# Ledger of designs, part 93: designed miniproteins, single chains, continued (5)

Each design is a single chain, and the fold is of that chain. pLDDT is the mean over its residues in the fold that is shown.

## One batch from the design tools (miniprotein)

Design m19433
Fold by ESMFold2-Fast:
Structure m19433 (fold): chain A 59 residues (1-59)
Amino acid sequence: EEKEKERLEKVNNYLKSLGLDVEDFKSITEAKEKLVDLLSEGKITREEYEELLKLLESE
């Protein structure tokens, strides 16, 4: 859906603003999996992870 695409673009743009090399996400599930990987690698903080997760899950 159009709203899902907008949320994915916001998350992708935020990660790129942090200097992370990420490709455009195709789904909410793919974005969530990438956020877990980035958190596990220490490339984002827990606070950033929680904010990005909320953005992906917002109505």
Scores: mean pLDDT 78

Design m19434
Fold by ESMFold2-Fast:
Structure m19434 (fold): chain A 61 residues (1-61)
Amino acid sequence: GMSERELILRLIALKLRLIGLELDLERLKAQGAPEEEIKELEKEIEEIKKEIEELEEKLKE
């Protein structure tokens, strides 16, 4: 399995990626992007949030 350090670094990277994707989502909505493109980005955000939750649970062990 991953070391605690590797888990923490992965968590930080995912949280930074999440911030970037949320900013991209706001930009796409402001630009009037197609609903399909917005939904695709929302799915990616949801997947990253789930991965963050899984890594946070591993750190609690």
Scores: mean pLDDT 85

Design m19435
Fold by ESMFold2-Fast:
Structure m19435 (fold): chain A 80 residues (1-80)
Amino acid sequence: EELERLVRRLEELAGLSEEERREAREALERALAEGMSVAELERELEGQRRALEIKATIPDPEEALAALKAAHAELEAARA
């Protein structure tokens, strides 16, 4: 049920190919099997949504990489 909800969020992010959806579902299933909490999965999905948004918005690879590094630093700071 929670896995299905997370998969729907990924589909909304969306325009994923059939292969990308399969990979995303398999990744979520593996994360749940490894004991990752729903809160951790939701943070991971938010990070992936942000990464996709950056890729769509910032055509320059260097700027996209800088934005991704900044987002990662924010996530790490929130854990500390």
Scores: mean pLDDT 63

Design m19436
Fold by ESMFold2-Fast:
Structure m19436 (fold): chain A 66 residues (1-66)
Amino acid sequence: SESERAARAAAAGVRVVAIQYEIDQGKVSEELAKEAKEVAKTAKEAGDDSTAKKAEELLKEIEKAL
């Protein structure tokens, strides 16, 4: 349903904030990169292109720091 899709998009947005917080604390890892990749996929599938793009940008930042 549209409501379930909106809930998935909202959850992905919260996860993006959590990933940004970990990066800001210097806690970058291969596991965090995997999480950012999964969040980007989830947001894209939910139709939230802005959240997906932000997650993809965070993934690139994590990969550059590894």
Scores: mean pLDDT 86

Design m19438
Fold by ESMFold2-Fast:
Structure m19438 (fold): chain A 69 residues (1-69)
Amino acid sequence: EEEIEKIKKKIEELKKEIEELEKKLKELEENGADDREVVLKIIGLKLRIIGLEYEIELLEKKLKELEKK
């Protein structure tokens, strides 16, 4: 069950990282849609969030497989 605990902790860490990135994204969207640098940062943050969501999906799938064993 140590593997299950490690995966759960990793999922929680990734979810917290997504929350922080979403907070930054909201701040950038509120402060300057007209700034090219801000637009590029927004795109970068959205891509990072998508990547983290995908990593969580893979970890959740692995967690389900471990719970069946």
Scores: mean pLDDT 80

Design m19439
Fold by ESMFold2-Fast:
Structure m19439 (fold): chain A 91 residues (1-91)
Amino acid sequence: KAEEILSAFLIYVINKVFEKKGIKDMSEREKKYVEFYEKLLARLDAETPADLSLSERLAIEMARAVGFSDEEIEKLKSANELDAAVLKKLM
């Protein structure tokens, strides 16, 4: 089931982002995680498939989650470096 795999992957990525940012309060982290995940799903539902592939939309949202600004994301996207930059931030 694609949605199940996607959800597990997003949970994994978001948890790594919160750990990297040094968030130690489990309650605060859980609240921010749930809110971020809900916003991500709402954005994916609102965006047209013709504009971006699902993988590209996920890469953009992950880049925001790891601390890139919208300006940095646009620069990385046009240079075709977005995926590599996000992975570096997570590692």
Scores: mean pLDDT 62

Design m19440
Fold by ESMFold2-Fast:
Structure m19440 (fold): chain A 110 residues (1-110)
Amino acid sequence: SPEEERALALLAELNERGAESPTHAVVAQVVATMFALLLRHEAYELFPELIRIAEKALAMAEAGASAAEVLDAILEELRRLKEEHPEHAALLDEMIEAVRALRAEYLAAA
């Protein structure tokens, strides 16, 4: 689908840019995890929303935001998305949990 092609192109860009900083690496990992969960749940209607969140996260990393700041912004976006799309609450809760786990792992390693 056009959305899947756009998501794959964005993931490729994030993977290439993951070498630029620890924040870029974390963004690449989080975005890959969220798209994998979206595909597993077949929630294709959320592709534009996840692409927007990923683009926002990349822009924050480019502006020099810390990994913690970017992960907190992603969590805020996912919580808002859950309120807008209660039919996808289970998927969004799984995404929120995955991002929180990665955030805790990143802070423990620092």
Scores: mean pLDDT 83

Design m19441
Fold by ESMFold2-Fast:
Structure m19441 (fold): chain A 64 residues (1-64)
Amino acid sequence: SLEEGLQKLTPEDVEELAKELGISPEQLDKVLIALLLGLSPEEAARIAGVPVETVRRIEEILLK
């Protein structure tokens, strides 16, 4: 689940994932918080200032 995937992320994992996605760690944190609050991918993308495609990639990674 997304919640379980989020619990396994270390600060180092967050920095590495942000680099891979071409976003800042701050933007990634905003996406993760929005998703934890149950917001849609579109709303999370708007809040973090990233493409919705980036949010969907984050969800896919966390669901593995």
Scores: mean pLDDT 80

Design m19442
Fold by ESMFold2-Fast:
Structure m19442 (fold): chain A 55 residues (1-55)
Amino acid sequence: MSVQELMDQAIQAAARQSKEAAQQAVEWLREALRETNGDVEEAMRLFVERVREAA
């Protein structure tokens, strides 16, 4: 599974809502990936939940 593919999908979804949201999404993903440092799946799951809750 490619992180690039997941990020692209998430960014596209956020872009439809707001450009600012897309920028923040990228920052969140980057930080989550750095924190987990290997648990891409876990980081993406947390990100998806946060996006859904924010929406």
Scores: mean pLDDT 70

Design m19443
Fold by ESMFold2-Fast:
Structure m19443 (fold): chain A 81 residues (1-81)
Amino acid sequence: AAAYRAQAAAYAAQGRAAAEAGDYLSAGNHFKTAGDYYAKAGDLMSAALAYHEAARAYERAGDTESAAELRKRAQELARQA
């Protein structure tokens, strides 16, 4: 669990850096991976928040389909938390 949380935090940091650089596709990919690791760690609220960040990044990159899918995943995890 601790290793998954550390990986999630690292990917979330990379996602923020990519978003600050305007690379929204990379930001979305990094935040999605962070959400996957938070979910594996059982941290459902952090996973939901990471998926919301990924969805916003994908939407800004023009990938509205991936954004919609991740918003749905985030909502489901938030209900379970």
Scores: mean pLDDT 86

Design m19444
Fold by ESMFold2-Fast:
Structure m19444 (fold): chain A 120 residues (1-120)
Amino acid sequence: SAEFEKLFEEIKKLTKELEKKGKAKSSLEKLPGKLHFSYYDTETGEGGSSDLDLDLSKTLLYQLYVKLAIYYLKYEKDPEKAEEYLEKAAKLIAEYSSVKISEEEALKKLKEFIEKELKE
């Protein structure tokens, strides 16, 4: 929908602003401090969810990167741009998450969750 495309244009703007400033604006700091992933496998009937603990600024930036990656895969059909944003998200998880994981492991887990999301 046109509203969905407008939302992702705003997400791109917010992402660039947060990267440049290293912090969220006060209005954006009211977003949840956790990012929630969910998936459901229709063939096996299995489902799951995960939460990532980041500070508010990094949590918002992480959410924006994942949303941009999904947008590029699903609507723009640009896997190279999607990979770029997933790598940025994985780096944030490795550096700032309460769970100690490598950037490579974080990227692998993100790709698994995104692949499950796109199969719905």
Scores: mean pLDDT 63

Design m19445
Fold by ESMFold2-Fast:
Structure m19445 (fold): chain A 60 residues (1-60)
Amino acid sequence: ARVRELAPLLSDADPAVRLAAARELGRIGGEEAEKWLAIARHTDASPETRAAAEEALRAM
């Protein structure tokens, strides 16, 4: 449920919003969160957001 609300924030224009969304998805965990974090890790323009997505995936 909450993962579906956070996933669109990974496409936000503000890199701070995308970073916060990646961290929150990592906190929630689960298969759907893992899928979105994997996408962010490979596609996000911000290296900080990509690193946060990688960290979240490693902690799952």
Scores: mean pLDDT 81

Design m19446
Fold by ESMFold2-Fast:
Structure m19446 (fold): chain A 88 residues (1-88)
Amino acid sequence: SSQQQTQQLISQIDQMRSTDLSDIQSITGLRQQFQQIYQQSTDPDIKSQSQRVINIIDYVIDNPNVDPSMVHTSLDDMRDRLQQILQS
């Protein structure tokens, strides 16, 4: 269901939020999980937010000196939006 997929996406965002961005192996694993959520969802909000996280991960992998606070702010904004959808 869309609600279960939204809950799964929030959970994966929370996992990424707590992951060390210098741990490329863990970040790559999370990318695969977000890619799976993207492919399995028919919900445009879930697809767009999953793609946004994948783009952030790709940027982190390509830019090892990225400021973690900027990444965390983006993840927090996405989480808040998804939480709003879940409560509606």
Scores: mean pLDDT 85

Design m19447
Fold by ESMFold2-Fast:
Structure m19447 (fold): chain A 78 residues (1-78)
Amino acid sequence: SAMEKELEALIAQARELAARIAAETDLDRFLALVREMERLMEEIGKIVRESNDPAMLAAAQALLAEIQATVAAALARL
């Protein structure tokens, strides 16, 4: 479906952004990337809520856990 393709694209964008967050060494730039990630996660959340699909919810929950771990690890290095 169009929603499934949109979700897959947003998940790919979130993973690319997570890699940038993991590599970031400047605190101000790190905070800007985290705000961009929050925006992407809000978009993903809207699609998941509208889909009412348990598989899409599970994929979003797995991504959220992955992103939270990446952000925490990056922050601990700064």
Scores: mean pLDDT 88

Design m19448
Fold by ESMFold2-Fast:
Structure m19448 (fold): chain A 75 residues (1-75)
Amino acid sequence: LTEEQQIEAIEGMLLIYASVAILIAEKEGNKELAEEIRKLAKESSEKIRKAKSVEEAEEIYKEAIKKIDELMEKA
């Protein structure tokens, strides 16, 4: 895989993780949580696309996953 393809894969993994979290939030009737996760996923996805390296993309990914987990725990 090229570095570009690896970064695209990391973005895809984030979007899948966020989609599952959004689905859980929606099923629980928490529309505010679902929208907050959507916003976070969009912002983090854009940052991953602009990452200069796989390592940078992975750090953004880890931060995003941690924030999604924190939001889900707070709900």
Scores: mean pLDDT 87

Design m19449
Fold by ESMFold2-Fast:
Structure m19449 (fold): chain A 91 residues (1-91)
Amino acid sequence: MEEARELIKKAEEIAKKLLELLKEVAKTGDVKAINTAIGGILSAIGGVVEAELLLKRGKEEEALEAARKALRDAEEGLKRTEEALKKAKEK
């Protein structure tokens, strides 16, 4: 239970970082980069919500798996958004 909650918090922190990056990406006017950031945010938040609902239902093992997936999805979304922002700024 505690491990799943810790992973959820980490995913939420990355989602917050993605929101800050969205502000920078928006300044570029690059639609692909903007869509990448939005997609990353939606995936991270969706995974967090799923993990929290599983915890409320007492499904600790499923919640842990969902939390791990949410964190991986958030980390991948962050990396893809940073790459997209870099490409938008280099051109």
Scores: mean pLDDT 82

Design m19450
Fold by ESMFold2-Fast:
Structure m19450 (fold): chain A 100 residues (1-100)
Amino acid sequence: MFLSLEEIEELIKKALEVEGPLDEEGQQEIELLLKGSKLREIVDRWRAGEISDEEFTKILTEELGLSKSLVDKILNSKTEEERLEAIREAMEELRKRIRK
């Protein structure tokens, strides 16, 4: 199991030693890192059998805002290579949404 989202946020803050407000670009970069870390955490928990397919879909669509088609690609991947490719597509969708 990976670090929680809150633990990842604390590690990022310590690494950046941020005392003041971040500019818009810095905020977008942190949001992408946090959402990407959450995506990886949820994928690993699903693979470990800790999360059902239904719960996995809800978290990725409702909390991360990924399209159902990308979530279905991850769920239906049969090889590690197919799964990594689906995750790359999901990360690109997250980037586009954050930088819009």
Scores: mean pLDDT 71

Design m19451
Fold by ESMFold2-Fast:
Order: C-alpha cells, then sequence, then structure tokens
Structure m19451 (fold): chain A 109 residues (1-109)
C-alpha cells in the first residue's frame, strides 16, 4: 500500500529490513512490533514492500497497549527467490520497530 503522509501529522518514522528465502506459491508473512515513545491515540501508518517494488497487504494492525502496536503483512509470492522486505512506520510520536519477524507459510494463501 502507498503511504499518504499528511504534513504535520507525523513526527516519528522508523524503518526495518529483513531478508528470507521463499518458494513460489508460498505466503510471505512479515510482523512488525512497533513502540511509541509516549502513549498516543493517533493512528500509525505502516507499509511493507519487497526489494522488487511489490507491496505487501496489511492483514492486521492491533494495539497491544498504549505504546505498543503490532502490524502484520502478507503476500503470496509468484517466484522463488530471496526476498528483502522493508517496513516503514510513521506516527505522531517518535516510533521504533522493536522487533521485525519474517516467516513463510508452507501452505498457499
Amino acid sequence: MSTTVVEGAFVGEATGEATIDVTAGNTLVVGALVRLAAPSDAALTATAETSDGEKLERVMSVRLDATTFLAVFAKKVDKSGTYTVTVTVRGAEPVTIARLTVSVTQVPA
């Protein structure tokens, strides 16, 4: 998904990158655990994209507590290869990607 940034709405940005080998027909799943420096009810903007320029679908975004969010992205891959996924998160407060996990499901989506 394309990220739309509203001027003055976001003061924090974090990026994370992970690499994994995927077999064609399997689903690439990326989870990003995001922490805010301070509690905020403002929405976070999170995107995930492969090095090939393909965007991952955001399948989940959940608030775990006042400063912690989990965003999950998934994409069924059409070609076997090594995939590098870059996750970008923007928020009203300074943000960090505390953990980035990349996995492959052996069952097709």
Scores: mean pLDDT 74

Design m19452
Fold by ESMFold2-Fast:
Structure m19452 (fold): chain A 89 residues (1-89)
Amino acid sequence: MEPLTREQVKAEAKALGEQEEYDKLWELKDFMRKNNAGARVEIEEIDGKKKVKVTLYDANGNLIGEFEFEVTDKAIELFAKYAGGPVKL
């Protein structure tokens, strides 16, 4: 897969109705970079829908935040394109 730019991924997320979810993920990545934070990502499949839970830890291993949002298979494929490879589920 060819990696997409942030703006291309955002445009596709908007077309899928998931622009808010994409914005949350970008804010999360920006927060992690600025705070040198680690993340744990958990994906649950309920009734054919996938929910992503992201837990953030600071440099000392303390929990500093949690985010949850619903995704579709198309959104996961879109993020895989952005990452330049398959998304590890």
Scores: mean pLDDT 60

Design m19453
Fold by ESMFold2-Fast:
Structure m19453 (fold): chain A 83 residues (1-83)
Amino acid sequence: GLEEELRRLEEEIKRLEKEIEEAKASGDEEKLKELKKRLEELLKRVMELLKRAETLETLLRAIALALRIIGLLFEIELLLKEL
């Protein structure tokens, strides 16, 4: 259901955060570009979940995930400018 989809997205975002830190430490520009594309796809999935949210709790969780992804996308753009 929607709750399990939110949990899976939360777990995927945690994995991506670790991969971004690793790519940042290694200066891997190609990996950062790949991670940016994966984050953009996750953002699309979260935006679709926002349309399906029936409770305030699930709506707020989806909004929090969207903001977290946007923050990571901004971080990658800054990192790519330094490489």
Scores: mean pLDDT 84

Design m19454
Fold by ESMFold2-Fast:
Structure m19454 (fold): chain A 70 residues (1-70)
Amino acid sequence: SIEEAEKLLEEGDRLGVRGVVLRDIAALEKAIELYKKAKEIAEKEGDEQLSRRAERAIEGAERTLAELKK
């Protein structure tokens, strides 16, 4: 459901913030997994705006994760 996808994005955002602030790689990896699940649900439901939001969140978190690993 769209509501489930929105909740996954919100949980991912909380873990993403934690990952950035505390340099917590595991939190960022978990955030990426939650964003990917949210994107899959949004695509299945036909919500293109929510799908694009999830994709941007994945890209941002993956970029931050790559920076933390350097």
Scores: mean pLDDT 85

Design m19455
Fold by ESMFold2-Fast:
Structure m19455 (fold): chain A 75 residues (1-75)
Amino acid sequence: MMVSVVASGLTEEQARELKRRAEELGGTASIAKGKDVTVIATGLTREQAEEVKRFAEEMGGKATVGETRDLLKSL
C-alpha cells in the first residue's frame, strides 16, 4: 500500500534534499512554494515514509505520514 508524507517548515534547500531522498527510495516528491515551503512525497511504503518524516524532522521541519486522501482531508 502506498502512503504519502507532507513536510513543512523547511528551507528551499532542505526541501530539495528531502525530495531527493524520497525519490531515491522510489517515491515521487513535489515542492510547493507559497507562504511556506512544503514537500509532498508519494508512492512510498510505510517504512520509507517514516524515514522521509525522520529526515524532515532532523532538518527542523514537521512531517505527517498517511494516505494522500486522508492528509488532504485533514487539512
Scores: mean pLDDT 76

Design m19456
Fold by ESMFold2-Fast:
Order: C-alpha cells, then sequence, then structure tokens
Structure m19456 (fold): chain A 87 residues (1-87)
C-alpha cells in the first residue's frame, strides 16, 4: 500500500546518505532511522527486504571507515535478517 511504498522510498534515501556521507554522526542517524522503519514494519516482508538490500549496498559501498558506523551497519543487517526469519 502507500505506507509500504513510502517506507521503501525512505529506506532508499537513507541508504544513499550512508553510501555518500563521510560524517559518522549523519550515518549513525540514518542507520537509526532505518532501524525504526524496520521495527515499525517488522511484519512487512517487502519493507524488510528493502532494508536488507539497502544495508548490504551501504556496507559494500560506504566511504565511511568509522568503527561505530561499520559495527552499527553489521549489527542492523543481522537484526533485519532475524526479523525476516521470524516472518
Amino acid sequence: GPATKKAIEEINKLTNVIINSLDPKTNLKALDKIDDIAEKYKDNKEVLEAAFKGLQEALKNTKNDNRDVILRLIGLTLRVIGLLLDL
């Protein structure tokens, strides 16, 4: 529905922020927003699949070498996998 589409579009925007930003605070805030969307839509496979794909793309393409950003990316990816397995 429209809410699902908007959630996926927001995940895609946040993913692009993480890929292109060198600022750890900006990247951590974007990751927190993806986490909030994943929690809100934890029963929605399409949103969780979009979050998983976005996080994998961010992890592959991020220019940020900050330890906290990389650990948060990995941790959130594992959390989204767990949510997908619970569907």
Scores: mean pLDDT 90

Design m19457
Fold by ESMFold2-Fast:
Structure m19457 (fold): chain A 108 residues (1-108)
Amino acid sequence: ESIGNLLLKDPDNPEAYLELGRYYLSQGKYDEAIKWYEKAIEKGESAEAYVNLGRAYLKKGDYDKAIEAFEKAIKLNPNSKFAYRLLAEAYEKQGDTEKAEEYRKKAN
C-alpha cells in the first residue's frame, strides 16, 4: 500500500523497488526479491541495491551470482566492510576458503 503509493507518484523511484525486494526477501521469496532488486538497479544503480541482490542470491544458494553482485557493490563503495564480509561468506559457501579468508581480513 505505502510502496504502491510511492510508485504511483514516481514509477522510476529505485527506493520503492528496494523496499519491495526487502519485503519479499523477509518472506523467503528469493526469486521475487531478485526481480525487484534488479528493477531497482535498472532505475538507479547503487551499492545498496547490489548488496541486497547478492544477499538474495546467497540465500537462494546461487553463490556465483552472489559474488558478482557483491563485487559490483564494492566497485561502487570500496569502503564497505559489510560488502567485503558478505563476499567472504559467499566464497566460503563455494568452498574457496583462501578467498574467504582474504576478504574477511579486508572486512575487519
Scores: mean pLDDT 86

Design m19458
Fold by ESMFold2-Fast:
Structure m19458 (fold): chain A 68 residues (1-68)
Amino acid sequence: MLDEAFAEGERLIEKAVQEASSPEEARALIDLVKAVTLAVNKDRFSPEELAELDARLDAKGDELLAKM
């Protein structure tokens, strides 16, 4: 399900931000997690669902970076 793919990506983004030594490193790790999450799900979801997943992960990453 799309929500499960988001939850997995969100978990990895949260871990990346917690383990990062700087906001710059956190941003790089978030971008990597997004790229991997979209790539592994590219054949499982429609282009519209992939765009939604990308937007949701980007929003979560921006939210966590704003708190650093």
Scores: mean pLDDT 82

Design m19459
Fold by ESMFold2-Fast:
Structure m19459 (fold): chain A 68 residues (1-68)
Amino acid sequence: SEMKEKQKKLEEEKKKDEELLKQLQEEREKLKKEMEELGLPKDVQTQRLIELDRRFVERYRQEKKEKE
């Protein structure tokens, strides 16, 4: 049943998305601590966090394109 196969893939993708979000959140917290230790301005800290988020999203999109 192709419908059951697609449903399984969607559930696996959701689990991977959840794990990816957890990894991203952990990396964000590490980066925040590093930037605070360096005494970087809040604007710079926000920019760095946005860049981190962008890189994770780009990686995820690239992996999905390769699996199509």
Scores: mean pLDDT 75

Design m19461
Fold by ESMFold2-Fast:
Structure m19461 (fold): chain A 63 residues (1-63)
Amino acid sequence: SRRREAEEALELAREYEEKAREYREKAEEAFKEDRREGLLLEAIAGAYEVGAAAFRVTARRLE
C-alpha cells in the first residue's frame, strides 16, 4: 500500500540522515590531520544527505 511504502521511505530517510551526521562528525575530526580525508568524508556525508532528501520527496509523493 502507498502508506506502507511511504513509511519505508521515511525510515530510509532517517537512516541516511543518521549516516550523514556520522560522516560529518568523522569529516570534522579528519580535517584536523588530513584535508584530503576530510574532504572525502564530507562528500560521503553530502551523498547521504542527498539520498535522505530524495527519500523524503518520495514519501510525500506516495501520500
Scores: mean pLDDT 88

Design m19462
Fold by ESMFold2-Fast:
Structure m19462 (fold): chain A 55 residues (1-55)
Amino acid sequence: VKKIKISRKEYSDEEIKELMKKEAEKLGLDGDAVAEALGSMNPESAEEKNIVFKK
C-alpha cells in the first residue's frame, strides 16, 4: 500500500485500471475505452486518473 504518494502513481495506474474496467463492464459501459482514455491522460496525475475512472 502507499506509504507515500509516489507509490500511488504507478500502483494506481495498474490497480485502478483493473477496477475501473471491471466496474465499467458491470454498468454496461465499455471498459476498454475507459482504460484507453486513462492511458492517454497524464500518467503523473493520479488525481486526474480518478476523475476519469469515476466520470
Scores: mean pLDDT 50

Design m19463
Fold by ESMFold2-Fast:
Structure m19463 (fold): chain A 65 residues (1-65)
Amino acid sequence: MFSSEEIAKIVLEAVKSGDFSLIEKLIEEAKKLGDESLAAILEKVLEEAKKNPEGVKEGLELALS
């Protein structure tokens, strides 16, 4: 199971690089583990990162600092 810190770091990297495949890989892994709840959360995180990349970046940088 992914920790919230691990998820936050991967989302931050995806936003900084513009490579959202990093989040898509997390969604695939959650689905493989049968964690439908985590997969749904990650899909919403991906939507928010695409919709508001600057806000997500700033929030995660503060959380991980």
Scores: mean pLDDT 78

Design m19464
Fold by ESMFold2-Fast:
Structure m19464 (fold): chain A 82 residues (1-82)
Amino acid sequence: NFTEIAEEAEKAAEEEEKKGRYIDAAYLYQVAGNNYYLAKDYEKAIKSYKKALELYKKYAPEQTAMIAHLEKKIAELEEKLK
């Protein structure tokens, strides 16, 4: 179940964020977004990707390819919700 995998990844991301492991949290939010996307929950996918993007931009701005990938994916999903 993609929704259950996404929810577990989101909880794990929140715990890593509480521990100050922001890059691990960003990765787990990205995993959550990917699984919400597979579940066709595009609103939750966008929210998870935006959280991952925020953390990468703040704590790993050198990850330019990942940042660009997430920005593009968010834009594509927002277009689907028109």
Scores: mean pLDDT 89

Design m19465
Fold by ESMFold2-Fast:
Structure m19465 (fold): chain A 63 residues (1-63)
Amino acid sequence: SRIKELEEEIEELKRNIEELEKEEERALAEGDERKAAVLFSARGILLAAISFLEELRKRLEEE
């Protein structure tokens, strides 16, 4: 099912975001501001991707 595949992708992206949050916290603790900024940006991109996939999933459920 395409819906099931989307749900699995969304859950994987959520796990990846959780890992990026932990990496960002470590970079901040180490004073690596550039690394923290890159990780923050990467997390933002993944959050946007999840938003698009959640909207796509809802549209497929309505058809």
Scores: mean pLDDT 85

Design m19466
Fold by ESMFold2-Fast:
Structure m19466 (fold): chain A 55 residues (1-55)
Amino acid sequence: LAEEALAAALAAPTKEEKIKVLQAAANKLLETHSLDETSALVAEIAREALGADNS
């Protein structure tokens, strides 16, 4: 689940599209995961996706 969200975020060509993917992933994760787990996973995905964009 988080792996798929990360791949989609990394594939998104713009920062706006990356944010959209992260929002969708957070909503989906909250359906099956706790708030703490979702927060940690979203933070990791955001760090990786935005780090790959690097400006």
Scores: mean pLDDT 73

Design m19467
Fold by ESMFold2-Fast:
Order: C-alpha cells, then structure tokens, then sequence
Structure m19467 (fold): chain A 61 residues (1-61)
C-alpha cells in the first residue's frame, strides 16, 4: 500500500531526526534555551511517532 509505505518512511525519518537531536544534546555546547527547544522538539517528534505507529496497527501492519 502506498499509504503504508509513506507512513513507514515518515516513521523512519522521525526516528533518525530524534537520534540526531539526542546526539546534539550529548555532544554540542548548547545554551539552556537551545537545550529546552531541542528537548521540546524531541517530545513532539515522539508524539508523532506514537500516532503513526497507532495508525499502522489500525492498518494491520
């Protein structure tokens, strides 16, 4: 299914974005405000992942 393929590709992309952001938090010298922005972005990405995973389960994947 084209819809399933798009959801899986989005899921992979989101997981890779989180890995990159977590790497930045561990390896870069960030201000407190920059750190908070990245942590919030990771939280938002994790929520989108949960919604996509739920949708994939509903589609029988």
Amino acid sequence: SEEVRKLINRLIGLKLQIIGLEWDLENLELSEEEREKIEKEIEELKKEIEEIEKKLKELGV
Scores: mean pLDDT 88

Design m19468
Fold by ESMFold2-Fast:
Structure m19468 (fold): chain A 53 residues (1-53)
Amino acid sequence: DRLLRALELLLSGSRAPLAEIARRSGFPSLAALSRAFREAVGVSPSTFRRQAA
């Protein structure tokens, strides 16, 4: 699951750019990751990373 991989990377405290997290998770773009994340989690990946820090 691509979204689960992105969540794991964000929760691990990765400081990698979000575009790199998208690529490592198998998303075709940061926009695709951001859309999937907002639909499943309710917030953007950048907001989630800030709140999880």
Scores: mean pLDDT 79

Design m19469
Fold by ESMFold2-Fast:
Structure m19469 (fold): chain A 69 residues (1-69)
Amino acid sequence: SAMSEEHRKLVAEVEELAKQGDEEAKKLLEEMDKLQREGVRAVIAGDYEKVEEIREEIYKKLKEFLEKL
């Protein structure tokens, strides 16, 4: 979906900043990794409402981080 493609583009931008030595970008990637693990657990539990909440939280954090640059 368009939302999924946009999410991937935002992640790629943060990953590039982290590779350039941005410590805030590195911390955001660590936080997103934790949220992704929670999302996997929610999928296994069949809690699709929780999966959507986690994906929205990740997207919001990515967007807010990049908009502050």
Scores: mean pLDDT 79

